# Designed miniproteins, single chains, continued (4), part 108

Each design is a single chain, and the fold is of that chain. pLDDT is the mean over its residues in the fold that is shown.

## One batch from the design tools (miniprotein)

Design m15745
Fold by ESMFold2-Fast:
Structure m15745 (fold): chain A 101 residues (1-101)
Amino acid sequence: SEAEAFRERTREVLRRAIRHLRKAIAALKAGDTAAAAEHLFQAEIDLGMALIQLSIAKLMGITDPRLVEAVDALVEAIAALKAGDLATAEEHLARAEELLA
């Protein structure tokens, strides 16, 4: 269906954001703050795109509570990462991955 195709496209964007955030965490653990900042920036772009897509979908009557929860988990992961709390960031990323399975 069109709704399912839309949800799958949004899932792929969110999975890309998760990959960037995991690379940002790996870069921080390696002491590469420049690489971490680049990956974080790419993740925020992907998350912004997903938020716009979900907002448009809602106006069209397309809803997916799991995608909304995955976005919330990624917002929390980014906040934790910016605060230097890598363990909390990894927990939120694991939650987002579970919601997108």
Scores: mean pLDDT 89

Design m15746
Fold by ESMFold2-Fast:
Structure m15746 (fold): chain A 58 residues (1-58)
Amino acid sequence: MAEDRAILSIAKELGFTFDSVEELYNNSSKEQLDEIKEKMEVVRKAAAIGREAARAIG
């Protein structure tokens, strides 16, 4: 899912490399997950802006 890809991408930016969301959840603390969620919210807002621009073009 797009959500899974976003979570893994954010984790990679924070220095954590995992092959799956399950592996990330199994090996991450609640504090690390909270940080990922916070950054994912920023990415989600940016994606919404991108979708608006795409609709105007397409």
Scores: mean pLDDT 69

Design m15747
Fold by ESMFold2-Fast:
Structure m15747 (fold): chain A 105 residues (1-105)
Amino acid sequence: GPTIEALEEAIRELKEALERAKKLGDKLSVTVIEDALKTLEEALEIVRRGGDLREALLRLEIALGMVRIARGVAKMLGDKESVEILDEVIRALDRAIKAVEEALK
């Protein structure tokens, strides 16, 4: 369904972003993207088993907050490449969050 497809697409986009962050050697971006990926994979399993999407939503919002903090740090350091990667991660997480919100009654 649409929620599963949105989560799978976000997982794909974050995996690509993670490989780029690893090549840049940005350990903070790597850490927050890895944590966001785990959260997306957990949210996908919650959706698949018909579990509580409110818990999935909260965890995704926390992960988004951590990515935004990492983006702020990269911006302060003048790391434009990490900012671009993290902007893509933020957009992917925003789409996943919106899909989970739309699945809630």
Scores: mean pLDDT 90

Design m15748
Fold by ESMFold2-Fast:
Structure m15748 (fold): chain A 60 residues (1-60)
Amino acid sequence: HMESVKAFLDRAVERAVALAPKYPGVRESADVLFDQIKKLYPEYKELVDEARARLDAALA
């Protein structure tokens, strides 16, 4: 369960990093997705916040 969610978030970060050079708005789109996941599934807040931090680090 948690492992599947982590794997999904890991892939989402990888995809966002790959798309960022072509689509400057991908960062904003990823933030909207992360916020929506936290609203629907508060139990995943920590995993989502970790994924957001990884995306920030990768795009810096």
Scores: mean pLDDT 79

Design m15749
Fold by ESMFold2-Fast:
Structure m15749 (fold): chain A 71 residues (1-71)
Amino acid sequence: SEIDKLKEEILKALPPEDHPDAETIIAHWESTYDDETVLRMLQTLLQQIKEGDQQAISEALKRTAERIKKG
């Protein structure tokens, strides 16, 4: 599906150390929102990863994953 392709592309665009945080965020989105909303959110995340600073992206992913884990 398009969602699965975007998930794969996001993980390929990130260093392996950021994969657990990205997977936590994506799983939360998939459980919380409808497929159309998830698709849009994944497209936005991929664009931010491609255009952003690697250090800033890694820190943002870590902060977001921590918030999700704590509720």
Scores: mean pLDDT 85

Design m15750
Fold by ESMFold2-Fast:
Structure m15750 (fold): chain A 129 residues (1-129)
Amino acid sequence: PFPPNPAPPATTRPDRPPVESAELRWMRDRVLAALLAHPDADVFRALPDTVAARRADYPDIVKNPMSLDTIRARLDNRAYASAEEVVADLETLFANVRRYYPEGDPVVVAMDELRAIYDRELATLPPEA
């Protein structure tokens, strides 16, 4: 396994539309809302509470820390240009969980449940242009 990609496409361009697109609104209302409704979503809602337990290897393992609250905040601030960028952040969140937490951890089990919900909701995303 190799370290995570340090250069996500979204950060290359600072330009973001001032108005939320219909596809981003769909991601917010359907995908993110469904994930946040899961009983175990609180584990993924905030960035890991590692402030008190900072690890030298944490940034190497989790290059792009991601949480549902971060995604929600980015949607609210119109930081995403497309639904594909929201998908990329959600995939980053899931990948970070699998990379950081050991196999069999309840967090990994919960993430697998959220991944299934995300996959089902995303499959119903209406195409916009």
Scores: mean pLDDT 69

Design m15751
Fold by ESMFold2-Fast:
Structure m15751 (fold): chain A 62 residues (1-62)
Amino acid sequence: TERMRERVEELVRKIKESVEKGTKEAYLEAAEAYRELAKESDGGVREKYLKQAEEYEEKAKK
């Protein structure tokens, strides 16, 4: 749906901003945004977004 598409684009924008900032808090925000993207996805796409979320959570810990 159009609403889903807008939601996904907002989350992608938020992720890009957080990654560019590069702080621990920003990485955690990026991870959360990827988890939200996973909720809007299914199958292999959902798995890819969840993997991205885990990667950014690990980066935030280091």
Scores: mean pLDDT 79

Design m15752
Fold by ESMFold2-Fast:
Structure m15752 (fold): chain A 63 residues (1-63)
Amino acid sequence: GTIGGGGSMLGNMILNGNAEEARKVLESTKISSTSAKGALDAAGGRGDEETAELARKHIEYSG
């Protein structure tokens, strides 16, 4: 998995199969757009639409 120094912790969780933990963080914690983008990229790569949608909500990405 890709381990970024602090920038992609959520993405790393998803890539390591810890998507449920990443979803809990996305649901209960306000996170930076950078962390949310990392989660969105990882979830998209896995086809995990539920996690990707939670990440998009933090980014407010409408493009």
Scores: mean pLDDT 71

Design m15753
Fold by ESMFold2-Fast:
Structure m15753 (fold): chain A 76 residues (1-76)
Amino acid sequence: SLEELRELLEERIRALVEFASKFMSEEEVEEIRRRLEEAARLYLEVAAGDESARPRFVETLEEVERKLLEGVKRYL
């Protein structure tokens, strides 16, 4: 169900934010959290049948990936 998917996404976001907090600043972590929550919202819209949300979902996820990779590269 969409409700179960939402709960799964919330759990995944919590885990990823916790991971990021180990090597990123609080400001950077909050930006990652905000972007992940936006990506989850867009993904739920796609899952509910709104294909017009897909390009924005992909862009948002790619932005999160870029920021995480830059963070890891800087603090390795």
Scores: mean pLDDT 85

Design m15754
Fold by ESMFold2-Fast:
Structure m15754 (fold): chain A 76 residues (1-76)
Amino acid sequence: MPTPLQRQAALHAGSGALYSTDPTISQQLRQAAVAAAQGDYQTAIQLLQQVLADPRMPDVAKQHAQQALQLLQQAM
């Protein structure tokens, strides 16, 4: 079962996907959420860093992705 921190990180990554209009960015954020929930912090962090570098991300989605990234980095 995911830890509370893994669950919060997954929730933030998933929320970012809901506010993203680009299918590729939304898919990457959903993949990051799944990786975070499974405890694969390395993969989740890499995916979150990639989408945060994309200028097409809406500010709300960016804030959610940044929160997920901070939580995962704290867990490592």
Scores: mean pLDDT 79

Design m15755
Fold by ESMFold2-Fast:
Structure m15755 (fold): chain A 68 residues (1-68)
Amino acid sequence: SRLEELQERVLALLRSLPPGAELSIREVAEALGASQSAVARALTELFLRGEVEARVENGVTYVSLAEP
């Protein structure tokens, strides 16, 4: 499905970053050529599965790979 494809692309992007690096939802959307709403949905499901971590700073949501 398109959502599962987007989830895999999000994980691949985050895996390409240095350990501990974070991206905002906007930065993920820009990097993948996707809408922020689609990325937010994908990230919500990945967060619920424990595959990504989320942090909010000054109203901006940052995401990273969950620690192993």
Scores: mean pLDDT 85

Design m15756
Fold by ESMFold2-Fast:
Structure m15756 (fold): chain A 100 residues (1-100)
Amino acid sequence: DPAAEEGRKRQEARDVVEKLSFPNDPLQTGVEHLLVTALASEEEIEKILNSELTPELVEELVERALEAIENDPRLTPETKEAMKKDLEQTKESLLKLLES
């Protein structure tokens, strides 16, 4: 069941993020949000959170998150549009933080 598999991967991503998160850091919080939305694996989350963030990596994660949202059979069209707008704001915020 693709919906159940995506739900499991999303929960696993959230669990990993909770272990590695720094909720007082807006850059870290934004990256964690992108990783969970993109259905990143446990290994990917650990690697990315311990690596240097680049604008190219942020854009890649946003593209993966947009694809994950579009292909999630559990989400309504209204929810997908809201999540896409949230991702655009997250992308702009992260790119601004990386420039400073």
Scores: mean pLDDT 73

Design m15757
Fold by ESMFold2-Fast:
Structure m15757 (fold): chain A 92 residues (1-92)
Amino acid sequence: MRPIIRNVEAEADPERRELIVRWEWEGDPRPRLRVIAYDAETGERVGEAENDEEDYAVIRGLEPGRRYEIRVIAENENGTHISEPVFAYLEE
């Protein structure tokens, strides 16, 4: 089965300067899961987390005072699914 990503949520943790991303997934065999953060204004990739065991990831090393576009990517032998974008603002 081609992988499917659903219900992506992104929350900013301003005290830790992190983005916490959560999702649901389906796929057979179990997909590899990656989370990518882009600067929402420039479109440049600014952060990434890879997680093949969990339904969440934490993206670190992001600049505060910026809006980020988050996408979750699932890939298995049957194909790739890229989630709809979710946006989060990381406060200063």
Scores: mean pLDDT 81

Design m15758
Fold by ESMFold2-Fast:
Structure m15758 (fold): chain A 91 residues (1-91)
Amino acid sequence: MTPEDLREAALRAPDLLLEVRDDLPEESAYRRLVESRSREELRRFFLIEAMLLLREAGEEEAARELAREEGLEEEVREAERRFRELRAAAE
């Protein structure tokens, strides 16, 4: 997947989740997420996830550029910190 493909997928994810919301299991974290968050919050969430996935794939510069374009540099930094803490705890 290219960084562009991943960004496009992240931008479409809120609408796709809203479309299939009623088909999601009641206990689904995604169903809870789409019911409790605004469309803008969902967009931000999936963009942050896309940036973390780009970094996991070794596309660090692309992830950084996307964070700058969307104004999410601080949110990505916080998410990376939390992810590192969870990974360390799971070892």
Scores: mean pLDDT 70

Design m15759
Fold by ESMFold2-Fast:
Parts: sequence; C-alpha cells; structure tokens
Structure m15759 (fold): chain A 56 residues (1-56)
Amino acid sequence: SALVEEAARASAAGGAAAGEAERLGNPQKMKAFVEAARAGHDGAGVGAAARAAGVT
C-alpha cells in the first residue's frame, strides 16, 4: 500500500522528468539528464530527478 504508492510516485516522477527534458527541445540535455538520473541509482536517482523537476 504505502510502499507501493511511494514506488509508483517515484516511477511516475522519473517519467515526468524525462518528458520535461523532452519539452526543453534539447536532445543533448535530455540525454544527459536521463542518463544522469539512471546512473545515480535506480530508486535514489529517480527521487532526485523528481525533486529537481519539482514533481514531488
């Protein structure tokens, strides 16, 4: 329940951050952003990306 919801939020935030990077219209920045988020760790990286994007 709570853990599942938290995981869903982190996952959704990762997707939202990637979409936001696309909206910037800068494929180089989008690629670097997505790669940095993934390289930063699965769960922790997604959380950091979500916070940076202002989604959470």
Scores: mean pLDDT 54

Design m15760
Fold by ESMFold2-Fast:
Structure m15760 (fold): chain A 100 residues (1-100)
Amino acid sequence: SKVDELIEEIEYALKLMEEQVKKVIDYIEKKYPNNPAAKEAIEKLEELKREMEEKVKELIEEARKNPEIDVDEMREKVNKVFDEFNEKAGDIIDELEKQV
């Protein structure tokens, strides 16, 4: 169904976001070893990642429960979650760079 295809697209997009966050965290750890500000930034990024994952999973469950769901509206909701994550993650990284 179109909804099943949408869910697969969302799950794949979430997986790519999770992999990108892991790369960013690995980069921060390598660039700023044993730095307290870097450790705090990583903890904030991990918390923000968990919030994003939870919101996306809730949207996936909404799509699964309603086969007549507006696919375009659901894509917009998911994209909004990813955009909010990217903005907040950027703020965390910018604040870290001011401290190092």
Scores: mean pLDDT 88

Design m15761
Fold by ESMFold2-Fast:
Structure m15761 (fold): chain A 85 residues (1-85)
Amino acid sequence: MEKEEARKLVREYIEALRNVEPLPDSLLQKLLDFLEKYGEKELRRVTAEALAEFIRESGKQAGLPDAEEAAEDYRKALDEVIEKE
């Protein structure tokens, strides 16, 4: 259940980031519900995953040759920090 909810939030977060608009109120409410249900560490993972994927997609669209590597490095660094807390 937790992993499935996290994946759904990551997808919605990425779509909001792609639109270059403030996060929709509906998504903010879902993020707050996820925080209350699963805690800060899991919410940080969702945020890290969404940002890493956004970096990867934006970099590829901009024609950056290292976009995928940069996104993976960012994700791994954030996961390491989150796990140490």
Scores: mean pLDDT 69

Design m15762
Fold by ESMFold2-Fast:
Structure m15762 (fold): chain A 65 residues (1-65)
Amino acid sequence: SAEEFRKKAEEIAKKVLAGEISPDEGIKQGIELAEQARREGHNEAAMYVLDLLQKAATEVMLAKA
């Protein structure tokens, strides 16, 4: 399940970077995913999810500013 949370985060990040979803939408989905991972005891996976999606969202926002 920790691996599954990481894969889901990578799919969300790809959609953010491709412009398929907004940075705000990607962050919302990432927070929900990280909360689920934490409830299941996968704290490292939750931190990975948040870090990855913050970086993806920031990259898109700064590149289009």
Scores: mean pLDDT 82

Design m15763
Fold by ESMFold2-Fast:
Structure m15763 (fold): chain A 113 residues (1-113)
Amino acid sequence: SILTQMRELAKKFVEAVKNDDIEKSKEYLKKIYDLLRNTEDLAVKEQLLRIIWEALEEIAKEKGLKSVEETVKWLYEKIPDSPVIVQLLTALKLREIGDEIQAELEKRKEKEE
C-alpha cells in the first residue's frame, strides 16, 4: 500500500529530525517527494498529505514549535533545497491567506447583522 509506505517514510523522517540527522532527513524527504509526485490520484494524494501533516505536528511537539507552519519554516532553514518543503511552505501560505480572507468576511457579516 502506498499509504503504508508513506507512514513508514514519515516515521523515519520524524526520527531523523528528532535526532538532528540532517542527511537522513534529506534522504527521507526525497523519498516522500518522489512518492507524492508519482501519485496521480488526488484523493490518495490528500491522504498522503494528511500523513505528512501529522508527522510535522509530531516534530513541532518534540522541538517545542508552536505550529506546523513554524515547523515547515524551521525545516526550510535547515534544508532549503528540498522541493517538498518548498511545496509545503507554499501550500501553508496559501491556506493562511484563505483563512485571513474568510475571517475578514465573517467580521464584516457580524458588523452588518
Scores: mean pLDDT 78

Design m15764
Fold by ESMFold2-Fast:
Structure m15764 (fold): chain A 67 residues (1-67)
Amino acid sequence: DARELAYRAELERALARVRELYEAKDWASLRQFMEERLGLTADEAWSLEELLAAAREAMERKFRAAS
Protein backbone atom coordinates (compact mmCIF):
# COMPACT_ATOMS: atom_id res chain seq x y z
CA ASP A 1 0.00 0.00 0.00
CA ALA A 2 1.57 3.25 -1.22
CA ARG A 3 -0.21 5.19 1.52
CA GLU A 4 1.33 3.04 4.27
CA LEU A 5 4.78 3.32 2.65
CA ALA A 6 4.41 7.12 2.48
CA TYR A 7 3.29 7.23 6.13
CA ARG A 8 6.25 5.10 7.24
CA ALA A 9 8.69 7.33 5.32
CA GLU A 10 7.17 10.50 6.83
CA LEU A 11 7.16 8.95 10.32
CA GLU A 12 10.84 7.92 10.07
CA ARG A 13 11.75 11.40 8.76
CA ALA A 14 9.81 13.13 11.56
CA LEU A 15 11.38 10.96 14.28
CA ALA A 16 14.85 11.54 12.79
CA ARG A 17 14.25 15.32 12.80
CA VAL A 18 13.07 15.30 16.45
CA ARG A 19 16.16 13.28 17.45
CA GLU A 20 18.46 15.58 15.43
CA LEU A 21 17.10 18.78 17.01
CA TYR A 22 17.12 17.29 20.52
CA GLU A 23 20.78 16.22 20.15
CA ALA A 24 21.63 19.70 18.80
CA LYS A 25 20.00 21.25 21.92
CA ASP A 26 17.99 23.44 19.51
CA TRP A 27 14.80 23.62 21.58
CA ALA A 28 13.36 26.55 19.65
CA SER A 29 13.50 24.66 16.31
CA LEU A 30 12.31 21.43 17.97
CA ARG A 31 9.27 23.18 19.48
CA GLN A 32 8.50 24.92 16.17
CA PHE A 33 8.78 21.61 14.25
CA MET A 34 6.47 19.80 16.69
CA GLU A 35 3.91 22.61 16.77
CA GLU A 36 3.84 23.50 13.05
CA ARG A 37 4.37 20.10 11.39
CA LEU A 38 2.94 17.69 14.00
CA GLY A 39 0.32 19.95 15.62
CA LEU A 40 1.71 19.13 19.06
CA THR A 41 2.70 21.45 21.91
CA ALA A 42 6.00 20.16 23.30
CA ASP A 43 6.99 20.46 26.96
CA GLU A 44 10.63 21.45 27.61
CA ALA A 45 10.71 18.95 30.51
CA TRP A 46 10.01 15.99 28.17
CA SER A 47 12.70 13.36 27.64
CA LEU A 48 13.78 12.33 24.13
CA GLU A 49 11.74 9.13 24.55
CA GLU A 50 8.62 11.16 25.49
CA LEU A 51 9.16 13.52 22.52
CA LEU A 52 9.56 10.58 20.11
CA ALA A 53 6.48 8.82 21.53
CA ALA A 54 4.40 12.02 21.25
CA ALA A 55 5.63 12.62 17.67
CA ARG A 56 4.78 9.02 16.67
CA GLU A 57 1.28 9.33 18.16
CA ALA A 58 0.69 12.68 16.43
CA MET A 59 1.82 11.24 13.07
CA GLU A 60 -0.48 8.22 13.51
CA ARG A 61 -3.44 10.50 14.34
CA LYS A 62 -2.76 12.63 11.24
CA PHE A 63 -2.49 9.49 9.07
CA ARG A 64 -5.86 8.21 10.34
CA ALA A 65 -7.51 11.66 10.03
CA ALA A 66 -6.30 11.99 6.41
CA SER A 67 -8.05 8.73 5.52
Scores: mean pLDDT 78

Design m15765
Fold by ESMFold2-Fast:
Structure m15765 (fold): chain A 74 residues (1-74)
Amino acid sequence: DEHGKVGLAVRAGASREELEKIVGKEYADSILRMAEIGRRLGPVRRELARDTSLTPEQQIARLGEAGKEIAAEL
């Protein structure tokens, strides 16, 4: 489906122009913003995963707060 195709394209490093051809300009911008948030969260997720003192729920909560901060920055 369209979501699956977009996910594959983003992971494969598709350009903005390729994404615009699939989903249009406004949706491509939204997808790229979400992908950028995900990329910036990668190091945070890895640090939280190494902290064995945190429960999975606490890790999710802290990751969510980091995501809000990154989204506000973008």
Scores: mean pLDDT 72

Design m15766
Fold by ESMFold2-Fast:
Structure m15766 (fold): chain A 89 residues (1-89)
Amino acid sequence: STVEEIEAAGLKRLEEIKKKREELSKLSEEERKKLVEELKEEFLKKAEKLKLPQETIENALEFIESQPSLEDQIIALEELIELLEKYEK
């Protein structure tokens, strides 16, 4: 069923996020801050190329900055970049 498929995908995604957080926690705070800055620049470049509305870009950045840790900000940025890449030809 669709519900079982969604649940399975959700559990797999939670495990992937857990592993990614553990990997990122091994980096220094300065390395994590640098990654956030580099990923923000990549996101902005891709968003500009796709001609996303300014409000959409601002809302995305606000969402990223609202994340509770640098690790979560990195994960959120990577997911947004992957989403944008799916719309590139």
Scores: mean pLDDT 79

Design m15767
Fold by ESMFold2-Fast:
Structure m15767 (fold): chain A 120 residues (1-120)
Amino acid sequence: SKRLLILLEAAIRSLRLAIRHLELALEALEQGNVEAARRHLQDALTHTTSALLHASQAAELDPRFRPVVELTEEAIRHTRLALEALRQGNVEEAREHAREALRHTRKALELAERLLKELK
């Protein structure tokens, strides 16, 4: 359906932006720039939340998108845990959670792109 295609393309755009900000957050943590890492994690959270909204609407139309929703929810959970770890001054725990967020976001994108190809 046209609506499903539009929702999936919107989710993919948001997942790509989230990946970029998660990668920048990890780079900032490597450089000891905690404030830059915090900003990029917050930007990643904004984009993964947008991706979750569109993926959830797609899943209501087609249950094949439920795994995209689940992977995006896990990415959000780990991004929030990374932000909390930074508030506590635990840079290494923040790094581990940011890596998990990136892993889940990449899996969500890969699955979303496969599903998009099946619709075209």
Scores: mean pLDDT 92

Design m15768
Fold by ESMFold2-Fast:
Structure m15768 (fold): chain A 76 residues (1-76)
Amino acid sequence: SESLKEKIKELLKEIKKLTKELVKARQAGDTAKANKLGAEIQQKIAELLKLLDELNDKNVKDEAYKELKEMDELLS
């Protein structure tokens, strides 16, 4: 489904934006904001993984996992 692929792309964009905001919150020592952003990121990742399984497209899944790994490395 094209709409499903669009939803996956949108979730990846949202996760990337939130990850950058989380990095900034951590650098500022804003623990409350960092915790809220972390929870929102985890929720969106769970939704993304569900949609990737429903789509069952290896190329889209591999690309999404690569992007998630790059974002995780920013938080390490």
Scores: mean pLDDT 86

Design m15769
Fold by ESMFold2-Fast:
Structure m15769 (fold): chain A 73 residues (1-73)
Amino acid sequence: MLPEEYKELLAELLGRNPELLARLRAGDEQARETAIIAFNMELKDRGLPTVPAEELEEALDEVLAREAARITL
């Protein structure tokens, strides 16, 4: 499970890239790959350990689910 601080950084990255977020919500496979690469680059720039793509895919699904849940409340 990805640490909460990483999920917060991921949410911030997606917030800065609304086009990418929209494509991810549409199920664009290339957008998922782009987000994984971009996030690992962000982690490296911040001096944080990079994360395997499979773990980031799970975190992407969690972050997207959190955003979807907010619209019902």
Scores: mean pLDDT 76

Design m15770
Fold by ESMFold2-Fast:
Structure m15770 (fold): chain A 79 residues (1-79)
Amino acid sequence: DNTRKTLAAMYRALAEAVEKSTDEEAKRMLLEASRSLQHLYDRYGDELWKESAEKLKELSGKPKDEQAERLRELAEEYE
């Protein structure tokens, strides 16, 4: 619901931002987003935040084109 809609919007925004960023900026952005989502999980307990935090952390180690593609896939999945 609201969490899924928020995640979909976030993934879409991250995909656009990653495409416009350098490789290092993209990695930093994904790690920062992962930490923010982990904080939301710690605060509110919704497993969706934790799952998304782990996905972004894993994705931070991938090539930039794979990052953008996977983020777009996640945005569609969570719509």
Scores: mean pLDDT 85

Design m15771
Fold by ESMFold2-Fast:
Structure m15771 (fold): chain A 76 residues (1-76)
Amino acid sequence: AEEELNQLLQEPIDLARSLFTEKDEEKRKKLIQKVEDILEFLEQYGGPQLKERIERVRKEVKEIIEEAEEKKKEEE
């Protein structure tokens, strides 16, 4: 149970990090959508005890996405 939760919390972070290597805009949009879907699922599945962990993951994912978009602008 706890191992599955740790894996589910790590998955959106790993997917967001894939944006640094993904150059196809269609795939980038799908990755962002999948990350959002996972986070929404976790918020619905998780009780108050998981809220803090989910919020930390959401913040990390947001920072990763912002950094990936900034890097894309630099590659112009």
Scores: mean pLDDT 78

Design m15772
Fold by ESMFold2-Fast:
Structure m15772 (fold): chain A 78 residues (1-78)
Amino acid sequence: SLVSPEQLELEIRAAFAAMLLAIEKRSKNPDEETIKLFEEAIDLYEEALSADPETRQRLVEKADKLMEEAIKKIKEKE
């Protein structure tokens, strides 16, 4: 079956979130809040893969906001 560009983009976003989650969990000072944000973002991206277009857009917007917050928390540790 043909993978849509939208589906591929969501799969890449979920994989990227999972990678950042794994890095944070293995860091010297894992932050539980940052971990939870990545876990929630992954769940939302995975739900978006099976959702209708309107629901998918809402889930992606929520996941993107969680990713942005998690990344900001990582940068603040510097």
Scores: mean pLDDT 85

Design m15773
Fold by ESMFold2-Fast:
Structure m15773 (fold): chain A 60 residues (1-60)
Amino acid sequence: SENVELALRTFASSRFVPPNEEAWKARLELFEALKSVTSRNPADDEKVREAAEKYGELIK
């Protein structure tokens, strides 16, 4: 889905070392959200979108 694609692009653009503790936590949340996506459940898609957006904002 579009949300999963956003999450993958955000993750792919990430550096090896997140800049701070908040970014580390957001990265872990993104990994957890991506792991839960086994079918296109709207709730899982939205969770991935939120996690990707949060992480992407923190690493800018």
Scores: mean pLDDT 67

Design m15774
Fold by ESMFold2-Fast:
Structure m15774 (fold): chain A 94 residues (1-94)
Amino acid sequence: MPSAEEIVEEGLERIREALENKASVEEITEIIRETMERLLSLNLPLEELEKHLTKFGEGVVELLDEFKVPREKKEQIEKELLRAMLETLDRVRR
């Protein structure tokens, strides 16, 4: 089974490929949520999960900048990313 680091790297690679193919906000959001569910399935301690979620989130934002995604689309993806991260942390925290 993949490590948390491998899951983050695979998630970022999928986001990169999606951006190269001009994927919709919904398609990118699905990849984000799938990556979060894979990280949750590892049953990591909260501190470890937060570290990997932060690394993934930073990587997504960097990819949006690298691909020069239009502001409106970038803001929608960042909003969905933040929502998915907060929902994931809430599921572990409670």
Scores: mean pLDDT 85

Design m15775
Fold by ESMFold2-Fast:
Structure m15775 (fold): chain A 94 residues (1-94)
Amino acid sequence: SMPPVMSPQDFLQQGQQSYDSSQTVYNQMISNGSPQDVIDHVQVIKDVTQMMVDFMQGKISVDQFQKKSDQLIKQYPQSSSLIQGMRNYVIQIS
């Protein structure tokens, strides 16, 4: 049987929740004086989640998502698997 495909509405809702959570964690890490590498890791999650929400809301195009994803991978290669996963999903649903 074919696996169920997540609806755009469910994906957007989950993306928004992840964005809100990552924003809260990012602000807490800055307030607590966490090391910069830890802050950078949380910021990547925040930025990727924001890009996904923006794409689902029609604020950015697939091409803009791909370009920004490529830039993030170059800056944070340790997070490439997460970024590439989101990038591939955006391409698949386009």
Scores: mean pLDDT 73

Design m15776
Fold by ESMFold2-Fast:
Structure m15776 (fold): chain A 57 residues (1-57)
Amino acid sequence: MAENARRAVDEIAKEVEETLGKEAGEKVRKAGMEAVDAGASPREAVKVAIEKKKEAE
Protein backbone atom coordinates (compact mmCIF):
# COMPACT_ATOMS: atom_id res chain seq x y z
CA MET A 1 0.00 0.00 0.00
CA ALA A 2 2.62 2.58 1.02
CA GLU A 3 4.83 1.51 -1.93
CA ASN A 4 2.09 2.40 -4.45
CA ALA A 5 1.60 5.79 -2.78
CA ARG A 6 5.36 6.49 -2.90
CA ARG A 7 5.49 5.61 -6.61
CA ALA A 8 2.57 7.91 -7.41
CA VAL A 9 4.18 10.81 -5.50
CA ASP A 10 7.53 10.18 -7.23
CA GLU A 11 5.88 10.33 -10.68
CA ILE A 12 4.20 13.67 -9.90
CA ALA A 13 7.46 15.06 -8.46
CA LYS A 14 9.32 14.06 -11.66
CA GLU A 15 6.74 15.89 -13.81
CA VAL A 16 7.10 18.99 -11.61
CA GLU A 17 10.91 18.77 -11.83
CA GLU A 18 10.64 18.64 -15.65
CA THR A 19 8.29 21.64 -15.90
CA LEU A 20 9.19 23.85 -12.88
CA GLY A 21 12.73 22.74 -11.98
CA LYS A 22 14.51 20.55 -9.44
CA GLU A 23 13.70 22.63 -6.35
CA ALA A 24 9.95 22.56 -7.06
CA GLY A 25 10.10 18.81 -7.72
CA GLU A 26 11.91 18.19 -4.41
CA LYS A 27 9.31 20.21 -2.48
CA VAL A 28 6.48 18.21 -4.07
CA ARG A 29 8.25 14.90 -3.37
CA LYS A 30 8.92 15.85 0.27
CA ALA A 31 5.30 16.90 0.93
CA GLY A 32 3.86 13.78 -0.73
CA MET A 33 6.27 11.41 1.02
CA GLU A 34 5.55 13.01 4.40
CA ALA A 35 1.84 12.37 3.78
CA VAL A 36 2.58 8.69 2.99
CA ASP A 37 4.67 8.39 6.19
CA ALA A 38 1.69 9.82 8.13
CA GLY A 39 -0.52 7.00 6.79
CA ALA A 40 -2.14 8.67 3.78
CA SER A 41 -3.60 6.46 1.05
CA PRO A 42 -2.17 6.70 -2.50
CA ARG A 43 -5.09 8.97 -3.44
CA GLU A 44 -4.51 11.32 -0.48
CA ALA A 45 -0.73 11.42 -1.07
CA VAL A 46 -1.35 12.36 -4.73
CA LYS A 47 -3.69 15.18 -3.61
CA VAL A 48 -0.98 16.55 -1.28
CA ALA A 49 1.59 16.42 -4.11
CA ILE A 50 -0.78 18.21 -6.53
CA GLU A 51 -1.54 20.96 -3.97
CA LYS A 52 2.20 21.49 -3.42
CA LYS A 53 2.68 21.67 -7.21
CA LYS A 54 0.06 24.45 -7.39
CA GLU A 55 1.90 26.36 -4.63
CA ALA A 56 5.17 26.07 -6.61
CA GLU A 57 3.57 27.44 -9.80
Scores: mean pLDDT 78

Design m15777
Fold by ESMFold2-Fast:
Structure m15777 (fold): chain A 65 residues (1-65)
Amino acid sequence: SELEKMAKELAETLFKMGLTEEQVRAFVEREAAEGTKAENPWSEEEAKEFVRLTMEYYRKLLAES
């Protein structure tokens, strides 16, 4: 899905920047919150799923490194 693609790309970008898991979570939660305020806003479920998927992909990158 598009959401999964966005989550994976963001996770890879933040991982390459050397951010900690806590910094990644804070960034992703802020991005998801902004998404709910956009012109075509995300639902609360979509925002929550985006955070979940991004953190899942980020943790997978940590485990594989």
Scores: mean pLDDT 83

Design m15778
Fold by ESMFold2-Fast:
Order: sequence, then structure tokens, then C-alpha cells
Structure m15778 (fold): chain A 68 residues (1-68)
Amino acid sequence: GEEEEKKLAEEIVEKLLKENNIDILKAIKDYLEGKITEDELKKVLKEKANLTDEEIDALINYLKKLKV
């Protein structure tokens, strides 16, 4: 459900923060600020994050809800 997807996304964000991958964190920030597209964010996550396609989709769906 939505609560389980939110928990998974929060765990992914915590993992990315602990890994201190500046490129990934910058891409997430730039996406939330409207500086890059969803497709550009997804590309960075696929190239630099050790995440499955399912985890990337869960994270992006979560971040979409935070974007105005």
C-alpha cells in the first residue's frame, strides 16, 4: 500500500544519505526544485545508484508527491 511504498522510499533515501553520493543527492534536490526532469533523475539513479528498477520507481513516485 501507500504506507509501505513510503517506508521503502524513506529507507532508500536514508541509504543514499549514508552512502554520501553527492551526484545522487544533488539530482534529487534539483528534481524537487524543478531544475531537472523526472527522466533526467531516473537516468542518474540508474547510472549511479545501486538500486533495482522497482526501487527507483518507488523512490520517484514518492518524490513526485513532494514536488509542487
Scores: mean pLDDT 77

Design m15779
Fold by ESMFold2-Fast:
Structure m15779 (fold): chain A 74 residues (1-74)
Amino acid sequence: SAPSPEEVVENLIAYLKENPEQAELVARLVAHYLASHGVPQALIDEIVAAILARDYERFRRLLLEALRLAEQAA
């Protein structure tokens, strides 16, 4: 079965904390995925900003919202 949204978010935060040099790549990949699943660009821009700022609390909240919207668009 697919991982839960909570598992996806926590795994990405753990990866970003261990690999801060990958933040720009992760931001691009997350943005591409969310855009491909109908998430509004304004929310994607906020998520990218949170990744690049290393604001993991904001990233967690915003990505959970975005993944909920992506599920509804599918």
Scores: mean pLDDT 87

Design m15780
Fold by ESMFold2-Fast:
Structure m15780 (fold): chain A 64 residues (1-64)
Amino acid sequence: SQQVIEQEIQRLEKLVGRQLTPEEISIVEEAVKTYLEFKDSDNSEKVVAAALSKIGAEEDVKLK
């Protein structure tokens, strides 16, 4: 959903303290789409967290 993507972009911009680049926005869009396709799976949250790490939200991601 576009609303979820926009909300996540705003959250990440606050977390990293800057505006996201078009490349980073694309990563967020793909992560949110993946999450929505598999929403009821533990793996969905992990996939989103991994994508967020590339944007600089490293503390939200644990490599296991």
Scores: mean pLDDT 64

